# Designs tried in a protein design run: designed miniproteins, single chains. Part 10

Each design is a single chain, and the fold is of that chain. pLDDT is the mean over its residues in the fold that is shown.

## One batch from the design tools (miniprotein)

Design m311
Fold by ESMFold2-Fast:
Structure m311 (fold): chain A 61 residues (1-61)
Amino acid sequence: MTDEDMIRALKEAGVSEEEARKIVEAPVWNAEQAELLRKVGLKRVEASREAAREEAERLAR
């Protein structure tokens, strides 16, 4: 839901801030941009889910 999260994830993947903002603001994404967003977004979601799971497990114990 957050354009800022996408920009941050793209920057961590090695994309410049200007290019990341351009991708997020683009009216239509090309195939390469869509594939890059899919890879970066999936990695971010998985990392966030793993961290949340470990934290919840530690709080429950």
Scores: mean pLDDT 67

Design m312
Fold by ESMFold2-Fast:
Parts: sequence; C-alpha cells; structure tokens
Structure m312 (fold): chain A 71 residues (1-71)
Amino acid sequence: DLRGILIGIGGALRAIGAGMQGGLTGDNEAGIAAAREATEAAVARTTSEEGRELARRGGENAIKNIETGKI
C-alpha cells in the first residue's frame, strides 16, 4: 500500500540524515548505527512488502554511502 511505501521512504530518509550527522561530527560509526536502527524501525512499521523492501534498500544504500564517505 502507499502508506507502507511512504513509511519505508521515511525510514530511509532518517537513515540518510543520521549518516550526514555522523559525517559532520566525524563519527561515521555512530551514523551507521543510527542508520541501521532507523532502517529496522521503518521495516517493523511497514506492513507492505514493497515498503519493507524500500526501507531495507534505502537503509543499505545510506549505510554504504556512509562507509564509502559519500554522505
């Protein structure tokens, strides 16, 4: 459903925000941990498979960008 997808997107955006904060403070590990937590919370709140997949993919991409210094 659309609501589930929006929840997933919201979780991904929170994960990205956490990564940016980690980059600004120089603590990428804290940013990665916050991004993982935000992703897990979004997946738990999402009832649709599409929303869960978007939350997981968005979170994974955000974490990878933090790890590679792209955030």
Scores: mean pLDDT 66

Design m313
Fold by ESMFold2-Fast:
Structure m313 (fold): chain A 67 residues (1-67)
Amino acid sequence: DSSLASMTEVYLAVGDILDERNVSSDPNAVVDVDALLRELEDRGIRMSPEVRANLEGDLRGGLVVPS
């Protein structure tokens, strides 16, 4: 379905954003989850509420795991 991003697509985009912000290479960096979610939407990555909740939970838990 072309209208919403898959969980895999969202996690790949998150990895790209974190790399650009040097967050993925800094073990002491704190991820601003709300800013990250906004950046995903700004890049045209539209998430279902379920995908967003899963990503938000993983990020707030301090772990980004590809599904």
Scores: mean pLDDT 68

Design m314
Fold by ESMFold2-Fast:
Structure m314 (fold): chain A 70 residues (1-70)
Amino acid sequence: MKEEEKEKRIQEAVEEGTRRADAAFDALSPEALEEMAKTAGVSVDELRERMRQAAGNYAKLKAEEELKKE
């Protein structure tokens, strides 16, 4: 696979992962979000941001690993 296509695929995976994290948060009740944030010791906004970053990072790592197997 060309490096340009590989980078594009990784970028798309990161964007998809971030969108899925946002959608999952929007699907949760306010009470569930508050409980999760309290458990993590952060605000709901901080929890959302941390999860977006984690989802993007994991999506990138997953895409990189899958591309290595091709």
Scores: mean pLDDT 78

Design m315
Fold by ESMFold2-Fast:
Structure m315 (fold): chain A 80 residues (1-80)
Amino acid sequence: SFLDEVRQAVAWLREQVARLRAEHPDDPVAQAKVAIAEEIIARLEEIAATSQSDAEAEAKLRELQEEILARGREVVAALE
């Protein structure tokens, strides 16, 4: 199911993030990337945990995508 795919993706992403953190503990750029990735993973985990159907999970993922795009636009506007 879509929910199972999301759960599998989250598990895989957590393994990659843990590896990056362990391999580059003193790299501030790598640590900043880890922090951003952990925020996104946490949001995906919340969607997987709270969604009762594949359709609900898809709707929540679209909302997250819109939120990310809106935050990107706000950052660009703030640089004016």
Scores: mean pLDDT 78

Design m316
Fold by ESMFold2-Fast:
Structure m316 (fold): chain A 70 residues (1-70)
Amino acid sequence: SELDELMERRYKIEDEIQSLIENKAPLEEIEKLLKELEKVVKEIKALDPERADYLEELENILIEKAKKAV
């Protein structure tokens, strides 16, 4: 389903962001993936609002981790 594809894409982007943070990658590269994650979460929210609220919370945690790593 479209939702399952978006969820898989979200997990891959989150893993990539975590990897970049751990490897002290440039903020520019991390921000690029954070914008991609925001787009995916918005698409998930359009298809399943209840699930999207939980996913938005996880996205916010990841953004805070990225900000603290810089």
Scores: mean pLDDT 76

Design m317
Fold by ESMFold2-Fast:
Structure m317 (fold): chain A 85 residues (1-85)
Amino acid sequence: PEYLTLKAIVKIKGREYELEIRGETPEEIAKRLVFEIKTLIELLDAKGEKVEIEILEGSEETIKAVKEALKELGKELNVEIVIKE
């Protein structure tokens, strides 16, 4: 594989979304995942809701970058983000 890959399930308002994010760096994957989740929150009008993220696959460095980025996203949008690995 030419790229790093993260696989995750995102649960928002009773809907489940399977995401596969590819990138050249852990930081790029974290940025792309945050963008996808922001898009889902806006599309579903889910501000103030609980967002659950189950990480299925990813390197230790990628998972760390993702967890930090998601923590900041939760503060920015006032959503509760729960991460399971």
Scores: mean pLDDT 83

Design m318
Fold by ESMFold2-Fast:
Structure m318 (fold): chain A 55 residues (1-55)
Amino acid sequence: ADAEKANAAGRAAGAAGEAGDEAKTRQYGLIVGQHAGSAAGLAAEAEGLRAGREA
């Protein structure tokens, strides 16, 4: 359950980052952190923002 929620939020963070929505990327990163721990949430936020920069 928590792993699935973290994975879903991580995918949403990546999609938001690619769309250039930094606020949603950060929000979904926090949701990942809530289910998988703060380090994972910060990593998801960073990956989403990086994906947006590389798009």
Scores: mean pLDDT 74

Design m319
Fold by ESMFold2-Fast:
Parts: structure tokens; C-alpha cells; sequence
Structure m319 (fold): chain A 75 residues (1-75)
């Protein structure tokens, strides 16, 4: 079987969220906390959108939890 359009949309959001989370980690490692916060907030927003479309999606939950944790640690 192929993915449905809704499932493809969720997967696209998750890929983008994971990318922003990884970019945030790189920025934080380089001491750019401001850029890291902005990237983590983008990851959080995308993961929250994915979770609204699929509330049981474990990947969305994991990315959201990690993004929130990173934001709290920097604030």
C-alpha cells in the first residue's frame, strides 16, 4: 500500500520538525542560543501540527517533547 495524503502530510511535518530540531542542536553546540531557540520553536510548532493531525503519532510526541525540553533548558 501507499501512504494516504494525510499520512504524507504528517510525514512531511515530522521530517521538517526533525530537521529544525537537529539544526537547533548544532546552533546550541556553537553557542548561538538565540538561533537555537528559534529553531527549536519551529520544531515544536511543526511537531504540534503533526500531533493534531495524528494524536497517536509517537514520532511527533518524541520530537515535541525534545523541542520543549531544549527550549526550557535555554530559557
Amino acid sequence: GSLSQEQLDVETLLVAAAMYLAMGDIAEKRGDKETALELYRKAQELAEQALKMDPSNKDAQAILEEARKRIEELE
Scores: mean pLDDT 84

Design m320
Fold by ESMFold2-Fast:
Structure m320 (fold): chain A 95 residues (1-95)
Amino acid sequence: SRAEELRRRVHEFGDRLRKETTKEINEYEKKALQMSLEETEKLIDDFVKKEREVADKIAEEMGLSERERAIFGALLDTALAMRKAGILWEKEIKE
């Protein structure tokens, strides 16, 4: 079904994005814990920009439709927002 196809494409997109970005994500999270709040926010902004660039490249390589790009982009935005919240939460608890 189209729903099963879309599910497979979402998983492939996520897997490719993780493979391309996991090392950089781990480095950013480690650095954030040692920075001021302002520096952490700037670091997160840089990370978000790089993640979007990698995501756009993967979307092009996978031949995603405009609608698929919109759906996957919204899911990525949500995941990035949750990750930002987690980093800031961890920083508050650790300090």
Scores: mean pLDDT 79

Design m321
Fold by ESMFold2-Fast:
Structure m321 (fold): chain A 87 residues (1-87)
Amino acid sequence: TAVALLREAARDVRAAAEAGDAEAVLQTLSGTAQMARLFGGPENEAAAEFLERLAAEARERLKQGDPLSAVAEWVVARLEEEARRLE
């Protein structure tokens, strides 16, 4: 489900951030968006668009010099909020 994809992305983002891997954080968001598009349907397509926008914003924050830990915390909060909205 879209909810399961968002929660899995949140867990993977936390793990990548703990490892200090900014690229893995961005790849998790992009990869999950691609997976959602493969599953198809309006809820998964909406989740993919959300993840794509979130990845773009996270990339911009990292580019501006925001700490990876702060960006990851923000990303996880947004993913968990979206998952709750869809339940």
Scores: mean pLDDT 87

Design m322
Fold by ESMFold2-Fast:
Structure m322 (fold): chain A 74 residues (1-74)
Amino acid sequence: ALSEAETHARLRAIVGETQAALAANPDASTQQLIALAERTRAQIQALADQRPDNAAVQALLARVDEDIALLRAA
């Protein structure tokens, strides 16, 4: 099982990778942003499946779901 430290390190890595992808694609379309957000969500979901009681992982998953819904509603 993942430790708390390993879970937080993996979460930081996922966030960092997403931020780097956004910085590399400043002219990204709404569809490209949705695709990136869905890929990020899948990585967070995999972590949430391993640590269902981790509040930070669950909070970030909920936030990404809200962001995807807002992008799709635009």
Scores: mean pLDDT 85

Design m323
Fold by ESMFold2-Fast:
Structure m323 (fold): chain A 106 residues (1-106)
Amino acid sequence: SMMEKVKQIIKEIQQLLQQLKNAIKNKDADTALKIADQIMELFNKLMSVASFLPDEVKEEIIKLLEEFIRLGLEMLKTLDLTNEQVLQLIGQILRAIGMILDIESL
């Protein structure tokens, strides 16, 4: 069902967020950026069905987006990133903010 797929994606995002925290702690910029890309792909999948989700699930997704934004800002402050990687990461943070606003408007 759609809800089983959504719950599976949420679990995958939770696991990737934990892996992202570990990559940041280890100052592994390449791994952190790869994980951030994977997280954003999963959020894009959730956004395609967001209008059909219960409010409780929408609130859970917003909390995951907020955690991703917080970790993205931590990456910008603590990791040795190229100018191109900085711009890419800022773009991902701005997209995540847009996703929160889109969900709250539903």
Scores: mean pLDDT 92

Design m324
Fold by ESMFold2-Fast:
Structure m324 (fold): chain A 65 residues (1-65)
Amino acid sequence: KKELEAEKRLLESILDDLEVDPNLSDEELYKAIVEKLKEAGLSESEANLFARTIVKVKKELEEEE
């Protein structure tokens, strides 16, 4: 799907902006995103919410090939 490819590119762009390795496992990816967002000044609750959303999108892209 065109939308799925666009979502994958957006995810890769977000991970690149956060300087996070896109090849990490979902668990390591979650931790890395939370850490980077907290470094950027987000609260722990905000960082956790965004990290959960990003990891969920990555997992959905993996399932909807």
Scores: mean pLDDT 75

Design m325
Fold by ESMFold2-Fast:
Structure m325 (fold): chain A 85 residues (1-85)
Amino acid sequence: SSSKLNKLMTKFNLKLQELLPDMPVERKMAISREVEAALTEAFENNESQDSILEKLGEILRAFGIPDEVRKKLLEEVSKELQELS
């Protein structure tokens, strides 16, 4: 649902800002858009949590997000996906 996606995106964006406060706003917005698009498709296709996390991990890697930051972002997403189930 739109509500589930909005809650997850809010948590993701807050964590991204916390972990990478000095990243340019335009780059954060680009990451946010790609993550939102991937989550929208995944929810429409009823993809598993593991499939979602793998897909998001690939997106974050493509944007050059460091391993430790990617791990923390994916942990936040995983937590929210479990709470929204």
Scores: mean pLDDT 85

Design m326
Fold by ESMFold2-Fast:
Structure m326 (fold): chain A 73 residues (1-73)
Amino acid sequence: MEEELLEKLKEVAEALGLEVNFESLRPLIRSEAQLKQLLSEMHKKATGETLPIDPNVPLDELIKQVLEAAKKA
């Protein structure tokens, strides 16, 4: 599970052109809320736009939305 989430985060960072220490992110992956917050911050840093976090949206769908937005930036 952690490895799958790390791989998705790596994909997001790569699409956004960000260099991230993924070993430092392992503790955050155990909290879905913290991971969603991290995705929002990564999106804002790369695109300058804030990604709205909806607690009812599955993590996988949020990752997909960030990747889609990153490819347009």
Scores: mean pLDDT 70

Design m327
Fold by ESMFold2-Fast:
Structure m327 (fold): chain A 79 residues (1-79)
Amino acid sequence: MMDDLRKAFLEARKKTPNTRAARIETLKGAFDTEAALKKGGGTLDDIEAVFQQASETWNPAALEGALQVLIQQLNKLNS
């Protein structure tokens, strides 16, 4: 599941222009989403927002970091 989504993102990234502004905005969004989820106030929509924002940049590391935090939070909710 996550591997498929990650591959789709990496493929989309190859087609997306890499701009410094877009990369900064994606990192900012990822950190905001991570903070929201850590407080227990995040939603599934926040995860989708991170994916959408990351698809606009050339920074898979930022997405991977955000995904690790999101996976951790989801596992706590589903356990």
Scores: mean pLDDT 50

Design m328
Fold by ESMFold2-Fast:
Structure m328 (fold): chain A 95 residues (1-95)
Amino acid sequence: GEKARKLAEEIKKLVEEAKKAIKDGNYDKAKELLKEAARKALELGEVAGDITSGIAMALLAVGAIVNIDLGNYDTALKDLDAVVEQAEKLAEKAE
């Protein structure tokens, strides 16, 4: 539905901004953006009727935060690519 598609687009924008923040060395900004992305991932799961996928996306976003804190930036960026892919697929499934 429209709400699921809008949430997926918002998650994608937050993730793209977080990736830029990571590349710029602004890790605090990246973590703040990813906390917001995790919240929207949970909402997308509820709206799409797939709470398990919403939780899985939120855990990937939190995993990216942990990887930033550990200095594993390449792993964090890869986790974020997975968040975007899952958000887009879940929004399409909700249609």
Scores: mean pLDDT 87

Design m329
Fold by ESMFold2-Fast:
Structure m329 (fold): chain A 88 residues (1-88)
Amino acid sequence: DALASADQTLAQFEAVFGGATVAQVRAAVRLLLDAVEQDRPADAALRAARRTLEDFLLKLQKIYGREPDAATLAEARARLEAAFAARE
């Protein structure tokens, strides 16, 4: 499942960014996916969660975008984007 794949990817980032940061990102992803599934209008909490995720993705791009891991980062980003798109 896309959620299981995203969760495994986030677990790998724990070694780089620490458990607290990964927990915040995981919570933000869950909140956004839940809102998308329910077609809920954006409130302040949802906008804050989205900004947390976007800031995290920007940090990933800044750290890994030029490194030998660029291909691995691109794959991880594609999995996260697919998880957001995978609602039915």
Scores: mean pLDDT 61

Design m330
Fold by ESMFold2-Fast:
Structure m330 (fold): chain A 99 residues (1-99)
Amino acid sequence: SELEKLRKEHKELTLRRLVLGVPDAVAEELARGAEREELLEQLEEAEEMIDRGLLSEELRPTLEAAREALETGRTASEEEREELEELDKRLEEIKKKIE
């Protein structure tokens, strides 16, 4: 169904968003708080979904990259900030369609 496709796309884009990290030095402060724990839980959830065949096996490298980004406290470059804005807009559009 269209709803299932949107939910899958939302999860895939969320993983890509995590790979990019956050756009500036303020992000390091945010990542050390409760938000980091929530992001790690989302990452674990996505791994379970791949293991169960609910998400594509092609997403495993993206999961590994996202985990590394969280471990290293990676921040987005200026080039990646534009991609972050596009991802955030698309995620919001999907959320509205699902709701």
Scores: mean pLDDT 71

Design m331
Fold by ESMFold2-Fast:
Structure m331 (fold): chain A 52 residues (1-52)
Amino acid sequence: VPAEQTDLARRIVAGVVARNPGALSPDEQARAFRFFAAQPVADLRALLDRLL
């Protein structure tokens, strides 16, 4: 898996958790990470820009 996709997916999940503290369990965070890690880099960058 490209390191860039993994980094972007991790940052997106962290951003969602920061905005919604306690809404996602660790297992739900892991599932969200796997979902985002499978998405195209362009989509991940666009989503991260909206979160930051």
Scores: mean pLDDT 77

Design m332
Fold by ESMFold2-Fast:
Structure m332 (fold): chain A 85 residues (1-85)
Amino acid sequence: LTDEQRQQLLSLLDQLVIELTDLTVYKHKGEQSVQGLKLIDQAREALDNRDEEKLRQILDQLEELFKDDPRSLSLVQQMKDIFDS
């Protein structure tokens, strides 16, 4: 990953945290949001450690977790697109 791609991924992870706050407060999906936050923390650790294989696994888990939430799913798909570019 380039430094530009890492910065884009970090920005999208921050945006996903905001979406998870909305899921918890406004949509009463607290358990899904807790699991999402745990995976986001693991994704940040993988980016810091330059562990691209771990990051791919985490993005796949986030995509499955949010498959029924279009806004969160869109952010995860954008992250996967950056990773694959």
Scores: mean pLDDT 81

Design m333
Fold by ESMFold2-Fast:
Structure m333 (fold): chain A 76 residues (1-76)
Amino acid sequence: GQVGKLLVDLAKAIKAGDATKINAIRTELEKSELGKKALEQFDAFGDSDEDRAAKAGDIYGVGKVTANALKKAFTA
């Protein structure tokens, strides 16, 4: 769904260091309760790309396909 796509785009923006895009995507996610919960879990992954990749499967409400895309975005 839309939340899953936004999380993948957020991961890519973080890896690229694009602060403007990071802020825009976070704002969009915060518009829904599902997006807020997904952001809380995303932020709880820790500070390293390895920690975020390992925990991507545990993101609330985003499903396995999106979780795998998040792992790939952080490890690629």
Scores: mean pLDDT 69

Design m334
Fold by ESMFold2-Fast:
Structure m334 (fold): chain A 84 residues (1-84)
Amino acid sequence: MLSDGEAAAHAAARGAIDAVNKGLTPEEAAQLSGDYARELEKKGEISKEASDAMVKAMRDAAQKGLTPEEAGRAGALAGIEVGK
């Protein structure tokens, strides 16, 4: 089973990959990762705290003009940090 941090990292990576494959923005990557994390939260596989930290980090990265891949990395790191 994934830890909260690992689940957040997985959601961040999935949203970023989907956004890149579809030609979407970093803001849209954050939305996709958030939607995926919400599905994991319904299954009890991720905490709200880790999910919220991941989405916030991805949105902050997008506001700084970073790529979807960079936003995904920022979200993953934030989720892992909260999951400790």
Scores: mean pLDDT 82

Design m335
Fold by ESMFold2-Fast:
Structure m335 (fold): chain A 65 residues (1-65)
Amino acid sequence: SAAEAAAERRREELANQAGAALVTGAVIPEDREKGLAIANSAPEEARQRGLETVAEVLASLEAVR
């Protein structure tokens, strides 16, 4: 249903936000701790996708060097 799709999208957003914070280092320590806690509350699958996104970004940056 639409509600389930919205919830899944929200969980993916939280996982990706935590992953992006790890790559950019732009989050202050307090916000990073909150972000990681939120990402950890997401389903394992959504969290894993967030980590995969981080890995893809890092691989892309490495390839450009």
Scores: mean pLDDT 55

Design m336
Fold by ESMFold2-Fast:
Structure m336 (fold): chain A 73 residues (1-73)
Amino acid sequence: GSNPEAAAEAGRLARELYERGLISEEEADQIATLAANGDVAGARRLADRLVAEGLISEEEARRIVELAEKAKA
């Protein structure tokens, strides 16, 4: 996407989730990549999976999707 601030914030959120031991480094990299590309559908699918696995909260999942939407705009 064309919004570097939203992409950077998504990367920071992903790193925070990884540093807290909630997700893997691979999952954090996927979040950052999907958000940076504005892939809202991909970000939503990944976020929903992470919630279903009990790894992140619904609030954190919503934030991931919102950042992907901002990166797309």
Scores: mean pLDDT 83

Design m337
Fold by ESMFold2-Fast:
Structure m337 (fold): chain A 91 residues (1-91)
Amino acid sequence: DAWEVLRRALEEREAASWAKLEATRTLSEEERAKLERMAEARRRVVEALHEEDFEKAIEIIKEMLPDEDVTEEMVREGRELLLEEARELAA
């Protein structure tokens, strides 16, 4: 399943990003909690996009980024890009 491959790739990128940040400085408890919350939100967004639940995806994104004007069109385009990436990774 291309979506499973994508989830694993996102987890690996997340781990690499955290390692890079920790190598340059110590993260505060607030910074770490924020990163963990954003990572969980990203996982929920990917799940909603897999289910084509754009309303749920928008709701989750707005919860994490309330100052962003997120539209259904942007979310649909994001889903297409994720599917393309997932197919390339699964090849």
Scores: mean pLDDT 75

Design m338
Fold by ESMFold2-Fast:
Structure m338 (fold): chain A 82 residues (1-82)
Amino acid sequence: RRSELERLRRESVERARAAKDGAQVADVITEALKRAAELGATEDEVLELLNDIATAARDVPLDDEAKRRIQRAVNEALEKID
C-alpha cells in the first residue's frame, strides 16, 4: 500500500511535469486520485498527492473546463474515503 502510493505519486508528478495543457493536468489528477482511493488512501494522503501534482504542473495554464474536472475528481475521491 505505502510503496504503491509512493510510486503513484512519483509517476503522477512526472506526468504532470510533462503536461502541455490543462486537459492533460486534469487527466493526471483524475487518474491519480481514483487510483489513490482504490489503494485506500486517507484524506491527508489524497491532499498531499493533489498538492504534489499541482506543484509539478504550476506552469501549465488551467482553463475553466480543466478546473471543473479537477474539482470533480477531488470531490469523488473524498467521497470514496468517507
Scores: mean pLDDT 81

Design m339
Fold by ESMFold2-Fast:
Structure m339 (fold): chain A 90 residues (1-90)
Amino acid sequence: MDELLARLDALIERARALGDTVLVRIAENARAALEAGAAGDPEAVLRLEIELGLAGIELGIAKITKDEETERLARELIRVIEEAIAELRK
């Protein structure tokens, strides 16, 4: 849990450094959902699945536009959100 939150914090900082406000919002929302899920929020997995879908759209846009930095960040964000969903489903 703490490792996943720390990884999301690092991704939020990287998205801010890139000036990608959309990825910042996705990562912030994923972090908030993960914290809420750790506290027993039954909607946390659904919120993470929504953010996972949005991150997938951003990955698709980055691939089409040849934005390699955004593509790398979106791939890492997707991986962390998938791990967060798996952790909450234990």
Scores: mean pLDDT 88

Design m340
Fold by ESMFold2-Fast:
Structure m340 (fold): chain A 76 residues (1-76)
Amino acid sequence: SMEELQEKILELLKKRGSFLSPEQIMKELKLPESSRSKVIEALKRLEKEGKIVSFVDEKGIRYYMTKETYKEATAP
């Protein structure tokens, strides 16, 4: 289910504690290329829910991290 995928992605991001691209998330979760659209949708839902943050690099690749980890990493 989408909710199960969201939970797996969120747990992975918490565990890694770093910004991950959709490609890296798919590799870490051992998901096939056919799952890419579902992963992108899950990431959009998590971001809308305020659970993750994202940025786009100079090459146009979007990276994601949990809001909590980002907040801790940027705290003085």
Scores: mean pLDDT 84

Design m341
Fold by ESMFold2-Fast:
Structure m341 (fold): chain A 74 residues (1-74)
Amino acid sequence: AREALLEEARALGEELKDAPDIEQLTAIGAWIAAQLAAGRITPEDALEMAVAALKAASPDAKITGASAGVRESV
């Protein structure tokens, strides 16, 4: 069940790979909210699912995100 939901999250991310970051976040957020409302995932699972979907959607953008994170650490 959890593994199947992670795969579903990755598939959603793949569909969003060419979408702007705001669109990716909105769609992934809506999907996570739907799964939570349906009782298919817990709040702890929601973070894991969101990360999996975002990594699938923007694998190249993750390097830029890491750089931003380093700057925010100062």
Scores: mean pLDDT 69

Design m342
Fold by ESMFold2-Fast:
Structure m342 (fold): chain A 73 residues (1-73)
Amino acid sequence: EINKRMAEIFEKKGFDLSELKEIEEVRVAYRDPVNGATYEADQGLIKAANIAQKIKEVTPEEIGEALTEALAA
């Protein structure tokens, strides 16, 4: 559910999740830059955030905000 919510948030912000297909699945821990909390999420959503970072359209702060919103909802 959280992964689905994060995908919806990234799509709402205009990120293209189709690029997820380019990357192999690897689970990672994401560290919130605001509160320092560590979250583990489905790598599909983390890949979307990392791809957006490569095109320089998203900051670590935006990723933290999206993850916090997904967890709070």
Scores: mean pLDDT 52

Design m343
Fold by ESMFold2-Fast:
Structure m343 (fold): chain A 56 residues (1-56)
Amino acid sequence: MREQKIEDIELGLRGIEPDSPKTDEEIRAEAEKYLDFGEKNRPGSLAGARAIAAAL
């Protein structure tokens, strides 16, 4: 489900900056953008979205 993919990306983003002052809403918005970008380049691929988040 889309929500599970977003949660996985959120965890990845938080892992990059665990002390980030960003709010949960800001992290979620970034996660949604990475998911959409990943699906554009690899439709239906969570691996693509995670690779993009990790490349940050």
Scores: mean pLDDT 64

Design m344
Fold by ESMFold2-Fast:
Structure m344 (fold): chain A 74 residues (1-74)
Amino acid sequence: DKKEKAIQYIEEAIEALERGDGKSAVEYLKKAKSLIDNPDLQENIDVAIRAAERGDLEMAKRIAQGVKDLLKAS
């Protein structure tokens, strides 16, 4: 299931952000985005990627958690 795999990649991204590894987080978020059809969720992932690339790991984690919660609710 693409949704379950996207959730797993977001969880890997969150773990990377918790370790301070923004580069790995960006790669996992890009993988998650490729499995998500919803354009609003794709845009939210792009915001999280940009936050992680700027070093704002707290904002990136908050947005990634929100996307994960929305995917689990659907």
Scores: mean pLDDT 89

Design m345
Fold by ESMFold2-Fast:
Structure m345 (fold): chain A 95 residues (1-95)
Amino acid sequence: SAETKKFLEEEKKWLEEQEKKLKLAKELLYVHRTFPFESKEEAEELKKEIERKREEFLEFMKEKGLEDSEEVKELEERYKEVLKEFDEIYEAVFG
């Protein structure tokens, strides 16, 4: 549907923004040796936002009967990679 297409375009845009932020965070941390987050609390809230967005995405696609679609597989893998990279940065800074 047109609504589903718009939702997927908005999800992809948001994920692209998170992927760019993580790339910059890695560059700040590993190349420039600079703290990539404003605070530990900000980092924890960012992770919660990503996890919430992933849950909202999966629920929306399930409600549309599209849970087995290629788009879900693609975006779910991107969400998992974003969360994995976030956890690696978080552990490097706070672990």
Scores: mean pLDDT 85

Design m346
Fold by ESMFold2-Fast:
Structure m346 (fold): chain A 81 residues (1-81)
Amino acid sequence: MVEETPELKEKKVELAFLLLELGELAKEKGYDINESALERARKLVEEYIKKEGLSEEELEERRKKAREEAEEILKKAEELE
């Protein structure tokens, strides 16, 4: 089939980081956590880190961005209640 572009692959990784941060925030607020989604996200992130050779600083920047987005998503979800 058609090969994924680097941009699509990067988006998939961003979503994985986002899911991990969203899962942590949901746990802090006592929301139900989708363990299967978190496991898939963790594996994707692990594979990406190994493949790209990300530094600790780059990892922290990725997590900061993902946490910021996760907070906005959770806030948005609360608006939909």
Scores: mean pLDDT 75

